# Designs tried in a protein design run: designed miniproteins, single chains, continued (4). Part 64

Each design is a single chain, and the fold is of that chain. pLDDT is the mean over its residues in the fold that is shown.

## One batch from the design tools (miniprotein)

Design m14205
Fold by ESMFold2-Fast:
Structure m14205 (fold): chain A 95 residues (1-95)
Amino acid sequence: MPMLSDGERAELLLEIYDKLSPEEQQKVGGMLLDIMTSPTPEEKLLKEIELYNFLIKVAEKNGDQESLEKGKILLETLRKRMKERFPDVDIPEPV
């Protein structure tokens, strides 16, 4: 299965972000800062998975099928990267 590029992931993330409430955007902003300031590639990837899990929950809550689909594509891309790079690490699941 082809993986999304970093640019493609950023593009989808921005599309989802624009549909969020101000409170949800602030939460995402904090999560993005945590990703950027994380010292290791493993921590960055785990925090990015947490971000996409949050976006999926918000999309489900709002009935936004487009953002839900995009969020699932983003999450699957990162899950594949995590399994390939860190196969023994537990990946957070969306609720």
Scores: mean pLDDT 74

Design m14206
Fold by ESMFold2-Fast:
Structure m14206 (fold): chain A 88 residues (1-88)
Amino acid sequence: AIDQALLAEAQALLARARELQEAGAPLEEVLEVARRAVELGLRALGVPEEVIELAREALRAAAAGDWERAAALEAEAIAAAKPVIEAL
């Protein structure tokens, strides 16, 4: 079952990250809020903590400009999470 309250909080944080980006907030602040939103959303869907950590590492790699590593970690996280999300 989906944690509806946690999912709503994740969606609110994603909206906040977009507002911060549009207002020209520091990239680090925008990415931190966006990362929290993604992590809460994945937890709401019952995604394992190991998959959430892969997503976090992918975002850190992207923030550091390591797009090759970010893409690889993102692909692995999505592949691992997709069966769980589709089963919901």
Scores: mean pLDDT 75

Design m14207
Fold by ESMFold2-Fast:
Structure m14207 (fold): chain A 87 residues (1-87)
Amino acid sequence: SADEEILKLVKEILDIAVENGVISEEEAERILKEIEKLLKEGKYDEAAEKIQRFTLQVLAKLYAAGKLDAAARVAELAERAFKILKE
């Protein structure tokens, strides 16, 4: 489903953030669970806002750390998630 595809993309962003020391595994699990709940409740606008806010924070930290390849991958995954959320 579209919700499952969005959740997969969000999980990949969170995994990159954990691998690069941006967030803890516990924080990643919490964020993923919150987004899953919003999607299940049909709150797509709130899910999009949460994903956008989170990905901007991750991107800022990756750029500050000079992790440009990781930042590019996060941006690509986020763009795919937003395309699904808009359609």
Scores: mean pLDDT 87

Design m14208
Fold by ESMFold2-Fast:
Structure m14208 (fold): chain A 78 residues (1-78)
Amino acid sequence: MEEQKKAIEEVKKKTLEEASKILSPEAVEKLKERLEESIPFIEKVAKEKNLTVEQVKELTEGIAEAILHHVKLEEELA
């Protein structure tokens, strides 16, 4: 589980770093909050399905990309 938590944190860090280059500081903070809210779900799925570290990383990347896309659309539509 600790290795899976590390993978989640690494994906979160990379997503926020990339987001900070293209989004406003307010949008980055919103992204950070939504990513934090998604972590318990990712951890639950990882435990229940006995996911590998690689699978946890892929799941986290997919969720992070979806959240980033949604936050970016909200900013563009505002």
Scores: mean pLDDT 81

Design m14209
Fold by ESMFold2-Fast:
Structure m14209 (fold): chain A 92 residues (1-92)
Amino acid sequence: MEPSPMELVLEAEVKASLVRMLYWEAKKNKEDVEFVKEVLKKIRELLREMKELLEQAKRLGASEEDIERVERDVREVEELLKEVEELLKEAE
């Protein structure tokens, strides 16, 4: 009853899309420090979950192409996290 590698990859892609949406909302509401803090916390949680999904997908034999795609999404999310941290720093 372990999830398939494809299900793990798709879940990671969904989380990456959610991070992109959260980033745009934070950028739109950058003056709202409390909102930006909540977005930052949620992106950190999603990044942790994506990294866990990536390691599980590797263990379950996901294709090299699918692994590279998720690794790329993880790198993008890490960069967006840094940008949200900078927005918070500029607002304080």
Scores: mean pLDDT 85

Design m14210
Fold by ESMFold2-Fast:
Structure m14210 (fold): chain A 86 residues (1-86)
Amino acid sequence: SEERIKREVEETYRYALEEAKLSEELARELAEDTGLALRIIEEGRVGELSPLEQRYIELAEKTKNRKHRLLLLAEVGRIRRLREES
């Protein structure tokens, strides 16, 4: 759901800003990338991703560590964003 995506994005932003002590710009980028990955999953578009990105999603599903899950999802979103900007 959109509400779930917004919650995950907020959690990523908070983690990056408060725990990782990143700049607001980097924290926002990490949060937006997490949202992008979650939207791809919700839309059933995981099959459009590379095998490596699909593996990151599988690892995110298996982890019990919420921060590890968010970082794995953010990496998928970052790869997608950079590919589309190139």
Scores: mean pLDDT 83

Design m14211
Fold by ESMFold2-Fast:
Structure m14211 (fold): chain A 116 residues (1-116)
Amino acid sequence: MLSLEELLEALADLTRIGILTAHLRGEEFTIHLPDPSTPAGALAHEAVGRGATEAQRLIATRSDEELREEIKRRARELLERGFVSEEEAEAIANQDIATIEREMRRVARRIEELVA
């Protein structure tokens, strides 16, 4: 069973990947989170905030090629940690926003289940 800390780090990593992918593709990335007034929502919003801050720093300081390599590296790390399947990791590495959004929703739901 994944710990709360591992799920929060996965949510931050998926947020980073999603924002970088949206930037590179010129597409929108939609983030759906629990109500921030709930304990689960407060933790999820903090994790997303960390991921977003790091994504914006990378966009400001890295080339598009370096951002693509960061997405691939993070997708591999998520696979190695057991957060995503091999097929999902490949889709994320290939900049499939729909897969990133789906996995982010799955992780957020798991955080709600652990905190409830």
Scores: mean pLDDT 85

Design m14212
Fold by ESMFold2-Fast:
Structure m14212 (fold): chain A 69 residues (1-69)
Amino acid sequence: MTEEEKKELDDWIRKQLEEAFELAKKSPRDQVLANQLLNLIFDVRRDPEAGKKRAEEELKEIQELLDKQ
């Protein structure tokens, strides 16, 4: 990874963490989405290169779920 890619990844992880914590506070149903976000963040940290591509796909799924609520 380049230095710019690392910064983008760190900023993305921080935003997802904040969103996951906000979801966990709202309702028991939102806690399920919060857990999905947390798992995704851990996967990205474990393997940043493969994880980033998967994270972009998972983000789209989470966004679709949020749009339904």
Scores: mean pLDDT 68

Design m14213
Fold by ESMFold2-Fast:
Structure m14213 (fold): chain A 89 residues (1-89)
Amino acid sequence: ELSPFEKELLRLIREYSRRVLEAVEAGDEKRVDEIYKEASKKLKELAEKYNLSPIEYTSYAIRATGLLVETEILARKDPERARAAIERL
């Protein structure tokens, strides 16, 4: 069962995954790096909003980063499958 925090987190992951896909399709490697930095800041803001402990924040940050990295890998190999995966989030 997803908490309110986890629902907002998944919305952010979906949005940043789309941005990663677009940057990869455009060949904009600098933009890919910027997207990861922006996503990290937004995750921290969301954790502060929901008053998460440091260990909870770290756990969610690792999982969210993993999902973005998997999206990047998939986008580089098969952009259509990456787009479908993002839509299922």
Scores: mean pLDDT 88

Design m14214
Fold by ESMFold2-Fast:
Structure m14214 (fold): chain A 89 residues (1-89)
Amino acid sequence: DSSLLQQGRRLIRQAQQALDDGDYDRAIQLAQQAIDLLSPLTSSDGLYLRSQAYGILGRAYLQQGRYDEAIRYYNLSAQLLQQSQQLRQ
């Protein structure tokens, strides 16, 4: 779990950097890799990192003018963030 969380954090940082560089296709690829890698984790940290990755997908699709996909991924991000917060409370 610790190893998967560390790998997920690295992929999310790389995805954010790609987004900041305007490389939206790369940001989408890296964020999807992070989501897949972190999918077996039900911990608060795992859900939080998956929430961040969905947020990156939402921003990348928004920048590409793909509004329906952006809305979908922002909603998934918010849902996972709420679930992560419930596990801490």
Scores: mean pLDDT 89

Design m14215
Fold by ESMFold2-Fast:
Structure m14215 (fold): chain A 90 residues (1-90)
Amino acid sequence: SHAQRLLEEAGPKITELAENNDMEGLAEVFLEIAEALPDERHRRAVYLALAVFLGLMEPPDKPLPELSEEEREALFAEAAARVEAWLAER
């Protein structure tokens, strides 16, 4: 996917930030990727990846394409709320 490709292209920087335990830097990289994506659905997927990466929530039991639209929307809403709350505390 386009979002996956952008995350893969940022891989070396993400690895460096993770090795340095720079969680704020990691959040910034993921948010920059989200802002570069014109599709709201892809931006929501990046927010979910960030929420899971930061340990704010567990990854879904099923791959995203196997979830219903309702389950996917609920998951994205939870991920966005948790990321926004984490950012507000910084």
Scores: mean pLDDT 73

Design m14216
Fold by ESMFold2-Fast:
Structure m14216 (fold): chain A 79 residues (1-79)
Amino acid sequence: SMEDQVRAALRQFQALADAMVQRARAQGDLALADQIATLRASTTAAVNAALANGDYAGAMQILIDTGQQMEALHQQLLA
């Protein structure tokens, strides 16, 4: 179902964010770790709110938009 696809995408987003937080902390970049954790938390809340309203298209759009923000943070982590 579309709900299952959204939930799977959210789990993948969360797993990526968690790995990036661990790496940022290991590198001593606590500010970047906090930014990644904040984006993870706000994205999770927004996706869950959209799912609660049956807005699966909105939930996927949130994941696309925040995925782009997470990629920007990932590029900072690799620098």
Scores: mean pLDDT 92

Design m14217
Fold by ESMFold2-Fast:
Structure m14217 (fold): chain A 70 residues (1-70)
Amino acid sequence: SIKEELEKLKKEYEEILEKHNKEVEKVIEEGEAANDPEAVRKQNEELLKEYNKEIKPIEEKVEKLEKELS
């Protein structure tokens, strides 16, 4: 059902978000140890681009399913 598909997509979204948050935390920790704020900024920008690339198809699927449900 559409409801089950939405639940699955929401779980996938949450897992991607949790992964992203952990990667950001690691970059900050490693950057603080290395005292390299420019490398931290660049790595965080790359992580954000990767995160957006991963979540965009999920968000688009959710939007399409919600429109079909409406």
Scores: mean pLDDT 82

Design m14218
Fold by ESMFold2-Fast:
Structure m14218 (fold): chain A 84 residues (1-84)
Amino acid sequence: MDPELEAKARALEERIRREVPEVESVTARVDGDRVVVTARLRDPSADKEAVAEQLRRLAEEEGLEVEKVLQPDPDTLILIAKLK
């Protein structure tokens, strides 16, 4: 387990919880060399592009490179990132 990646995942999870009001719940986990963030939206009609941009910005500020953002269902965003 990479302690730097774990620390960044936890910091990102806490920042999303505080700074992105559209997110009802967020979980960040380390999967190999990647951080996988799962964000559940309070409202399925929320502006998902705006939320995705906020998630990308916060990840980049934490020193992560965003590989992709996925929307598996109307109320879920998944961000996949790795160390820069």
Scores: mean pLDDT 83

Design m14219
Fold by ESMFold2-Fast:
Structure m14219 (fold): chain A 86 residues (1-86)
Amino acid sequence: EEEAFIKKVSEITGLPEEEVREALKEREKQLEAFKEELKKNPNEKDQKNLELYEAMVEEAKKAKTEQELQDIVNKYLPKAREFAEE
């Protein structure tokens, strides 16, 4: 449930739930715009970057502690850097 995820992120980050909610909405809006742009101009690098990001988010939803969340980020961060916008 979305509310449970917002509360978890709020507890881990120390940010108010309302700020977490707004940040997640803005992020989803930007992700949708990125997906639309990728549909118009497909390229392998951006497609792989999107796949890595979505995989990281799915694993992050399963994280129960800040340490688990950090481990997930550390797992995906080197791969994401390989596909960075240059």
Scores: mean pLDDT 69

Design m14220
Fold by ESMFold2-Fast:
Structure m14220 (fold): chain A 87 residues (1-87)
Amino acid sequence: SAEEQLRADLTALLQSTGVPAAEAERAADLYVEWLRRMREHEDDPEARRAILEETLARLEALPPHTRRVAASWLRGELASDERALAE
């Protein structure tokens, strides 16, 4: 599926920067899950905001380099919310 391919591509990208496979997989899974949840709540701005806040909190569990890269993926999708991801 497109989700499986994206997850594989993002995992490979992180590994190319020296991130361990298991950590890269966690970051890719988090991002793909976030994209899916945002699409599922297309017409619900309040739910989408809650999903973003939850995802940002989950990113805090990742090591600094991996968190920074994953946050950049979210910023790429949400240019208007880039300020919220700049922590």
Scores: mean pLDDT 80

Design m14221
Fold by ESMFold2-Fast:
Structure m14221 (fold): chain A 118 residues (1-118)
Amino acid sequence: MKSQLSEEEAKKLVEESRRQLEEYGKKALAALKAGDRKKAREYISKMVGHVLRAVGYWLEAPTEEVEKIMEETREVLRQFSLDELPYLTPEQRELLISLLESNPGKAPEEELKKAKEL
């Protein structure tokens, strides 16, 4: 009776979120290079929303392929300081904390601290 996402469906949703992340990431970097911090922050906010959706899908159906997409997602996020990210909703913050706690060996303690302070 629980409609659980299949691994294939979860993978497709994560891949779509990754494509959106890449597009907004490119736009954010272009805005930063142009000195438009307000526009960069807007694109980063949209990017974070796509990342946290991908985290939700990964937690529901973790696979090796989904984990690889999540690692690529973390690398993009590391180009932006968490201190420079916009305010996260409580739900977004909980998802981010869950991701960092689920892989403590792969997530720096500093990232977990910043997530808890947001």
Scores: mean pLDDT 58

Design m14222
Fold by ESMFold2-Fast:
Structure m14222 (fold): chain A 85 residues (1-85)
Amino acid sequence: LLEQARELSKKAEEALKAGDLEQAQKLYNESFKLRVEELKKKKDWLGLLIIGSVALAISKNLDEENRKEMTEIGEEAIRLANELE
């Protein structure tokens, strides 16, 4: 999982540099989902709160479609953190 998240993040950065916002966002969304799954398995509620907060902050600067998906990822991470505590 960690290796896959790393590769997705690298590809997202390359897409962002090329100006391919749609591809970059898709790759970031996949990377964040893998991060949430890993933190959930470890029952790391603080890590889930942090990643959720970051996702919500990023979502404010995205277009409408990408903002919605990133917001859902952030809200899910925060909900999981609260369930673990």
Scores: mean pLDDT 77

Design m14223
Fold by ESMFold2-Fast:
Formats: C-alpha cells, structure tokens, sequence
Structure m14223 (fold): chain A 73 residues (1-73)
C-alpha cells in the first residue's frame, strides 16, 4: 500500500482539482454531478486520505475529462 501524500502534495493536487472543477462548471455540457464529484475529490485530497499516486491518477483522469468536454462543446 503506497504511503499517504504529504501536505504539500495534498494542497497541490487539491488546487488542481478545484481549478478543473471551476473549468467544468463553465462548460454547458458538464453535468452537475461530474462537477460535484471533482470538488469531493479535491476535499478528499485536502484530507490527506489519498496516496500521492492516487491523487496523480485522479488529476490526470479529471484533466482528460475536462479536455473531452471542451472538445465536444
């Protein structure tokens, strides 16, 4: 089991997730549930319950989702 992320990593990934959630909120084709899910992931990252690898994966998946939504809009 990977170790929990450091506080610095938690803040970094949380900020990235918050930015991505804000971008999704501005896209007309984004669902409310998707935006809420990303904001919950940001809150989970701030709580340091996720490993660094888990946070990296979630940020990457969220970035891909934002890109897809922008391309389809």
Amino acid sequence: MPPPASPDDAEKYSKELDKLADEMSSIPTSSVSTVVSVRLLSATAKSQLLSKEEMETLVELTRKKVKELKEKS
Scores: mean pLDDT 76

Design m14224
Fold by ESMFold2-Fast:
Structure m14224 (fold): chain A 58 residues (1-58)
Amino acid sequence: KKEEEEKKKRDYQAKALMYEVSATIYKSIYDGDPSNQEAKKNYEEALKKAKEYREKIK
């Protein structure tokens, strides 16, 4: 049903946006302190998740 497909795409878009925002925040932290390996890891993980959800939409 078209409604279920739209809801599924909406959910994936929302999750992708959330991870993209998280990636931006962690990137800013990492750029400010390159020795912060936790920020780097969180940034990379958020980017990976955002990409996965973006690929689900395409």
Scores: mean pLDDT 81

Design m14225
Fold by ESMFold2-Fast:
Structure m14225 (fold): chain A 62 residues (1-62)
Amino acid sequence: MSELQKRVQQDVSDILIAVSDEDIEKAKQLLAEAYREMSEDYKEKGDLKKAEEWYQKALKFE
């Protein structure tokens, strides 16, 4: 196993240990908001199909 692979495994473990239920919930809310913003951006650019896809993704986080 490479040194890089060992480092990545350690970093993932550290992230999992550091993430609380409150942080997960907040992250989901921020992600839903980001997806809504992406949907609006695509809508303004005229890509209605991409706008709908991002909007549906946002709804799944609510």
Scores: mean pLDDT 69

Design m14226
Fold by ESMFold2-Fast:
Structure m14226 (fold): chain A 107 residues (1-107)
Amino acid sequence: MVKIKTEVSEVEVEESTSETRRLSPGKVEAVAYRKDEPGTKTTIELESPEVSEEQMEEVERLLGEAAEKLAAFTGTPENITPEDAKLLREARDALDRAMRILNEAAK
């Protein structure tokens, strides 16, 4: 299961940053903080109890990569730059790779 939530951040950061952590053996959370006005927090949660530890470590790495790309996004929904479009594509590709690992583990 994948959950993505974006909300206004109550914490102001001096620079955009990301954090990834394991909440349980089968659950990973990645958070992206953007230096915006107001600041934006995007949380990505992924849960799969059937995945091996090695596969979950790779999923955690890919979620961290996606969150890092989202944290680097500098545009607004109204003004997406070519650089931001590239970051969104890279974040999507990282999430797609994580989903493929979960799908392969389910076979």
Scores: mean pLDDT 71

Design m14227
Fold by ESMFold2-Fast:
Structure m14227 (fold): chain A 75 residues (1-75)
Amino acid sequence: LKELLEKMKAKAEERVKENPEDEEARAAVELLEAILAGDVERVREIAFEYASRYVSEEEAREIAERFAAFAERQL
C-alpha cells in the first residue's frame, strides 16, 4: 500500500511539473506527502478542506477522519 501511495505521489508530482497551476494535482501531492509522513493532523486538515468543496461539512469531517485514521495506521 505504501508503495502504491508513493507511485500516486510521483504521478501527481509529474502533473504539477507539467502544469504548475493545477491546484487539484498540487493538493493531491500535499495530501499524499502528509499520509506518507504520518502527519495525521495535516492529513485531516487537507482532506477536510478539499472534501468541503464537494460535500457537506459533516460528510467532509467523516472523510477527513477516515484519511487521518488511514495515515495513522501507516506509521
Scores: mean pLDDT 76

Design m14228
Fold by ESMFold2-Fast:
Structure m14228 (fold): chain A 93 residues (1-93)
Amino acid sequence: MSLAQMRALAAQAAALLSQLPGVESVTVRVDADARTITVTVTLRPDLSPAQMQALAAQAAALLAQLPGVQAVRVQLTTRDGQPVIVLTLRLAD
């Protein structure tokens, strides 16, 4: 996959996740050398743990369907009192 294709995939991932209810912001980082894309999704602070878990699962499922994505690793965490989903996409060679 070329750097241009990785950037296009990153933009598509951000656009898809930004449309989900309860998402406040999406930040994407491309690591061309590691062939990974890291998507950081900031959620509304008023969501329940069950809602956060469901949203994390939905986000992972959406990203796993994108062409060129081999695997999606999901981490649900809290930063400065705000829930955050970190999705790491492993890309095909």
Scores: mean pLDDT 85

Design m14229
Fold by ESMFold2-Fast:
Structure m14229 (fold): chain A 82 residues (1-82)
Amino acid sequence: MAANAAALAKRLDDLRALRDEDVAAALAAGRPIDAEATRAVGDALIAGLAAGRAAADIEAALRALLERLASARSAAEARAAA
């Protein structure tokens, strides 16, 4: 238990730091959709790992999220074209 708990805590902290850094970088670069995607992917990974979800469940959640982001991008592009 202790080794697994310590490894998980380290992963969660590392993922939070990377997510925050990548979101900030995307926003600074003027890429708000990429910032939203990075935040959403990071949040899904962190939540899945914190909940002790199996890799398959995390992968399924990420796939659904990527599909939603793709739809949002298409909708944003359609609105910009209108």
Scores: mean pLDDT 68

Design m14230
Fold by ESMFold2-Fast:
Parts: sequence; structure tokens; C-alpha cells
Structure m14230 (fold): chain A 65 residues (1-65)
Amino acid sequence: GPVTDEEVNVALALMYLGIARSLEKQGKYDEAIEAYRKASDILRPYDPELAEEVEQRAKELEKKK
């Protein structure tokens, strides 16, 4: 079937979430925060609850710096 803009953007956001989690596990908090925020911004129009959860994770990492 056709791939929608929503499907493409959600897949992109999930990729950024995977990158962010990997960076966080490596202790690369600045890069992880950037990746989480990119994922949150992309997700917001499609899944605002998940977007807020991801943004909250970025804010918690800001406190660890």
C-alpha cells in the first residue's frame, strides 16, 4: 500500500528515539537530548502523548548535565 507522510515521519521519529537511547547509554547527554527533542517535535502532530513523554526524558537529561 502507499506510504503516508504520517508513516514516514513516525518512522523517522522512531529512528531518532533509537539514536537518542543509544547516545544516552553512552553518556552523550547533549547529543541524546538533541535527538530526543527532534523525535518529540516530529511526533507532536501524530502522537502528542508520546511527544510529551520524549520531551520529559530530554528535560530529565538536562538535569544530569
Scores: mean pLDDT 84

Design m14231
Fold by ESMFold2-Fast:
Structure m14231 (fold): chain A 116 residues (1-116)
Amino acid sequence: SIEEIAEEVKKLREELPTEEDIDAAVKRLIELIDRLRSLVSDDPLAVRILDDMRATAESLLSIEKVEEYIGAALRAIGIEEDIRLNKDKLDPLVAETLLTLAESIVLIVLQKLKTL
């Protein structure tokens, strides 16, 4: 329900400053976006905003996927080196982006509950 999504987003926002697994937080946000999108599928503006937010959140997960892709490409040419992106410098930016996305979800939920 919309009320359950609002409660989960609130918990995510409260837990984010102390979250040790940022990738898990990103995946949780994507799940909440997907659930909300299914509930507001009749609202083209809300769907467009949620699709944009989902794309932004997916880009935050791409750090590990990019490392896996580069590692696989290097192994294909006989190089077995681990590629590391600077996660320590990126994690604060990811957390800030997640907070902004969570705030946007709260606004969409409030709009739907109040029939703006």
Scores: mean pLDDT 70

Design m14232
Fold by ESMFold2-Fast:
Structure m14232 (fold): chain A 92 residues (1-92)
Amino acid sequence: MKYVYVPETGTSWGEEDRKKWEEEKRELEELKEEIRKEIEELKEKIEKSEKYDKELERKLVVLESALGIVEAAISFIEKLLRLYDEAVKKAE
């Protein structure tokens, strides 16, 4: 069977969709690592600053928010992969 119905998504998906989700997850994990590095560098810059810098604090809040969104997106893709794999096993 080329496509498997996944009830939780209300539609059918194929192996090509699964490969795309795996690739999207990899890209998001790379983005997550980049954001984490930016947060660490920004925290070091804030700590070394002898004066209050409101712009640096605002940038930190934005980056931490972006990290949370990326982590949520990764979790969503992981759920899709699990649901697809379960549906494939059930169809066999």
Scores: mean pLDDT 83

Design m14233
Fold by ESMFold2-Fast:
Structure m14233 (fold): chain A 94 residues (1-94)
Amino acid sequence: SELEEKLEKIARWVEENPTASVEEVVKKAEEELGGELAEAVREGIELGLAAFDAPEAERARIGAELVAAAEAGDERGLARALGLQVGLQIARAR
């Protein structure tokens, strides 16, 4: 639950800072989660940016892999899922 609370805090910060860069979001993630999970958030952001222009089948595959990781209780999977959502938001704003 503590990890989920920290991920929700980062998500709220991004909503309050819609012009934030990838580096600013990763820095916020590092402050809340530490370096390893912040790198997972970065991986998710990069996947989200790539997935925005990808075919629907590829986006569905990436989403399914992240959901499976999160359901297995993988902390990196949860952090990557947050990153994917942020990456899609950044791509839509460009």
Scores: mean pLDDT 78

Design m14234
Fold by ESMFold2-Fast:
Structure m14234 (fold): chain A 91 residues (1-91)
Amino acid sequence: LPLKPEELEKLKKYSEAAKKNPEATRAEIERISEAVAEEGERVEAEAAALSDRKEALELAARVLLRGIEKAGASPELAEGYKLLAEAALKS
C-alpha cells in the first residue's frame, strides 16, 4: 500500500486506540461493515453500468464514506478507512 508518512502516522494512532479497546473496535467495524453493505446494495445498478475503472473506484470510495457516516464511526476509524480508500485510488 503506497501510504505517505503522514498517513502512516494517522494509522498508527488508530492502531494504538484499537489496542486499548479491541471489543469496542470490533463492534464499531461490524456496524460500519453493515452500513457499507447497505450502501453497496443501494448503488448496485449504478455500479453495474460503470465500465471505467476510475469511476468504479470513485463510486466504491463514496459507498465506503457514506457507510462510515451512517454508522457513526469514531474519527480515528473513519480517517483510517478514508486513507485506505485514497491509497487504492492512487494505485
Scores: mean pLDDT 64

Design m14235
Fold by ESMFold2-Fast:
Structure m14235 (fold): chain A 80 residues (1-80)
Amino acid sequence: MTLEELKAAFEEALAEMERRGVAPEVIEAAKRAYELVLRDPELGELVEGLSAEEAIELARERGWEELVDFLEWMVARIEA
């Protein structure tokens, strides 16, 4: 997954969350996870070339719980 792909996936996921009436606090949590990736260039580079599953495992290993929650939500929605 590239940073550009992550951005596109986030924008699509955010629009879907709003369309489905997901609670504002959940949307805020997802946005915070995305902002964390954008704020840290090293984190952005680490997710490049990874699949969504690999990115989730990497984030989990690093203790990036907010990013894990966002990525798990995104994967679940894509697979749903």
Scores: mean pLDDT 65

Design m14236
Fold by ESMFold2-Fast:
Structure m14236 (fold): chain A 91 residues (1-91)
Amino acid sequence: MTLTVVEATPNSLTVRARADEVVYDSLFLQAVLDSGVVIGLAIGGPKEVTASYRNDGEAVTVRLVVQGAKGLGPSDPPEVLAESEPFLLLP
């Protein structure tokens, strides 16, 4: 799994998560704020997902998390595949 910052501005990030091998049915990309709030950004296919996050408020530190899911049932919880370093986003 590779997590790449495609574009960064002072108040936004565009990131791409790419699977090296197709192991999961879907990929989820999420932003986790320093407050603990989790924001779902995108759901992609098994190979790649790309999403953007834009900060419209006060300065915030954001960590990006990619999860993979197998199947459609709640019995198969998503697995955390990669996490980014924290990024400071300005207003």
Scores: mean pLDDT 77

Design m14237
Fold by ESMFold2-Fast:
Structure m14237 (fold): chain A 74 residues (1-74)
Amino acid sequence: SALEEKLAELEKEIEEALAKAPEMSDEQIRQTRAELVHRGAALAREALAAGDEATASRAIQLILEFTEKLDEIM
């Protein structure tokens, strides 16, 4: 589904961002965090509106894990 494809894309972009984070400036880290958190939240809202609680839950889990790991770098 389109939601599953968006979820897979978000997961890939989070993994790429975390891999690059040690080479990023504080400003780049803040911008990347804000962008991916907003995308994850938007996906969770879209999934909930569609009745897809599994995709919504996974999107929320991904952004929480991402912010926790990113905070370890900052």
Scores: mean pLDDT 85

Design m14238
Fold by ESMFold2-Fast:
Structure m14238 (fold): chain A 73 residues (1-73)
Amino acid sequence: SMEFEYEIVLSLARMWAGILRIMRDKLSDEELRRLAEEAARRIRETGRKLGVSEEKIEEIVEELLREAERIIA
């Protein structure tokens, strides 16, 4: 089911957002941005391998990067 694959990618994005929140007090703003970029790359790779559409992958990545900027700010 395409829905199940989408849920996996969403769960990974939520996990990465959680990691960014935990690491906020331990890493610099630059290191947090690099970690968010790495998370985005991994989400795109996993989403593509699972056959999730590029449109849905980019929506997930955009939300993750918006959340990362909220955490850093």
Scores: mean pLDDT 88

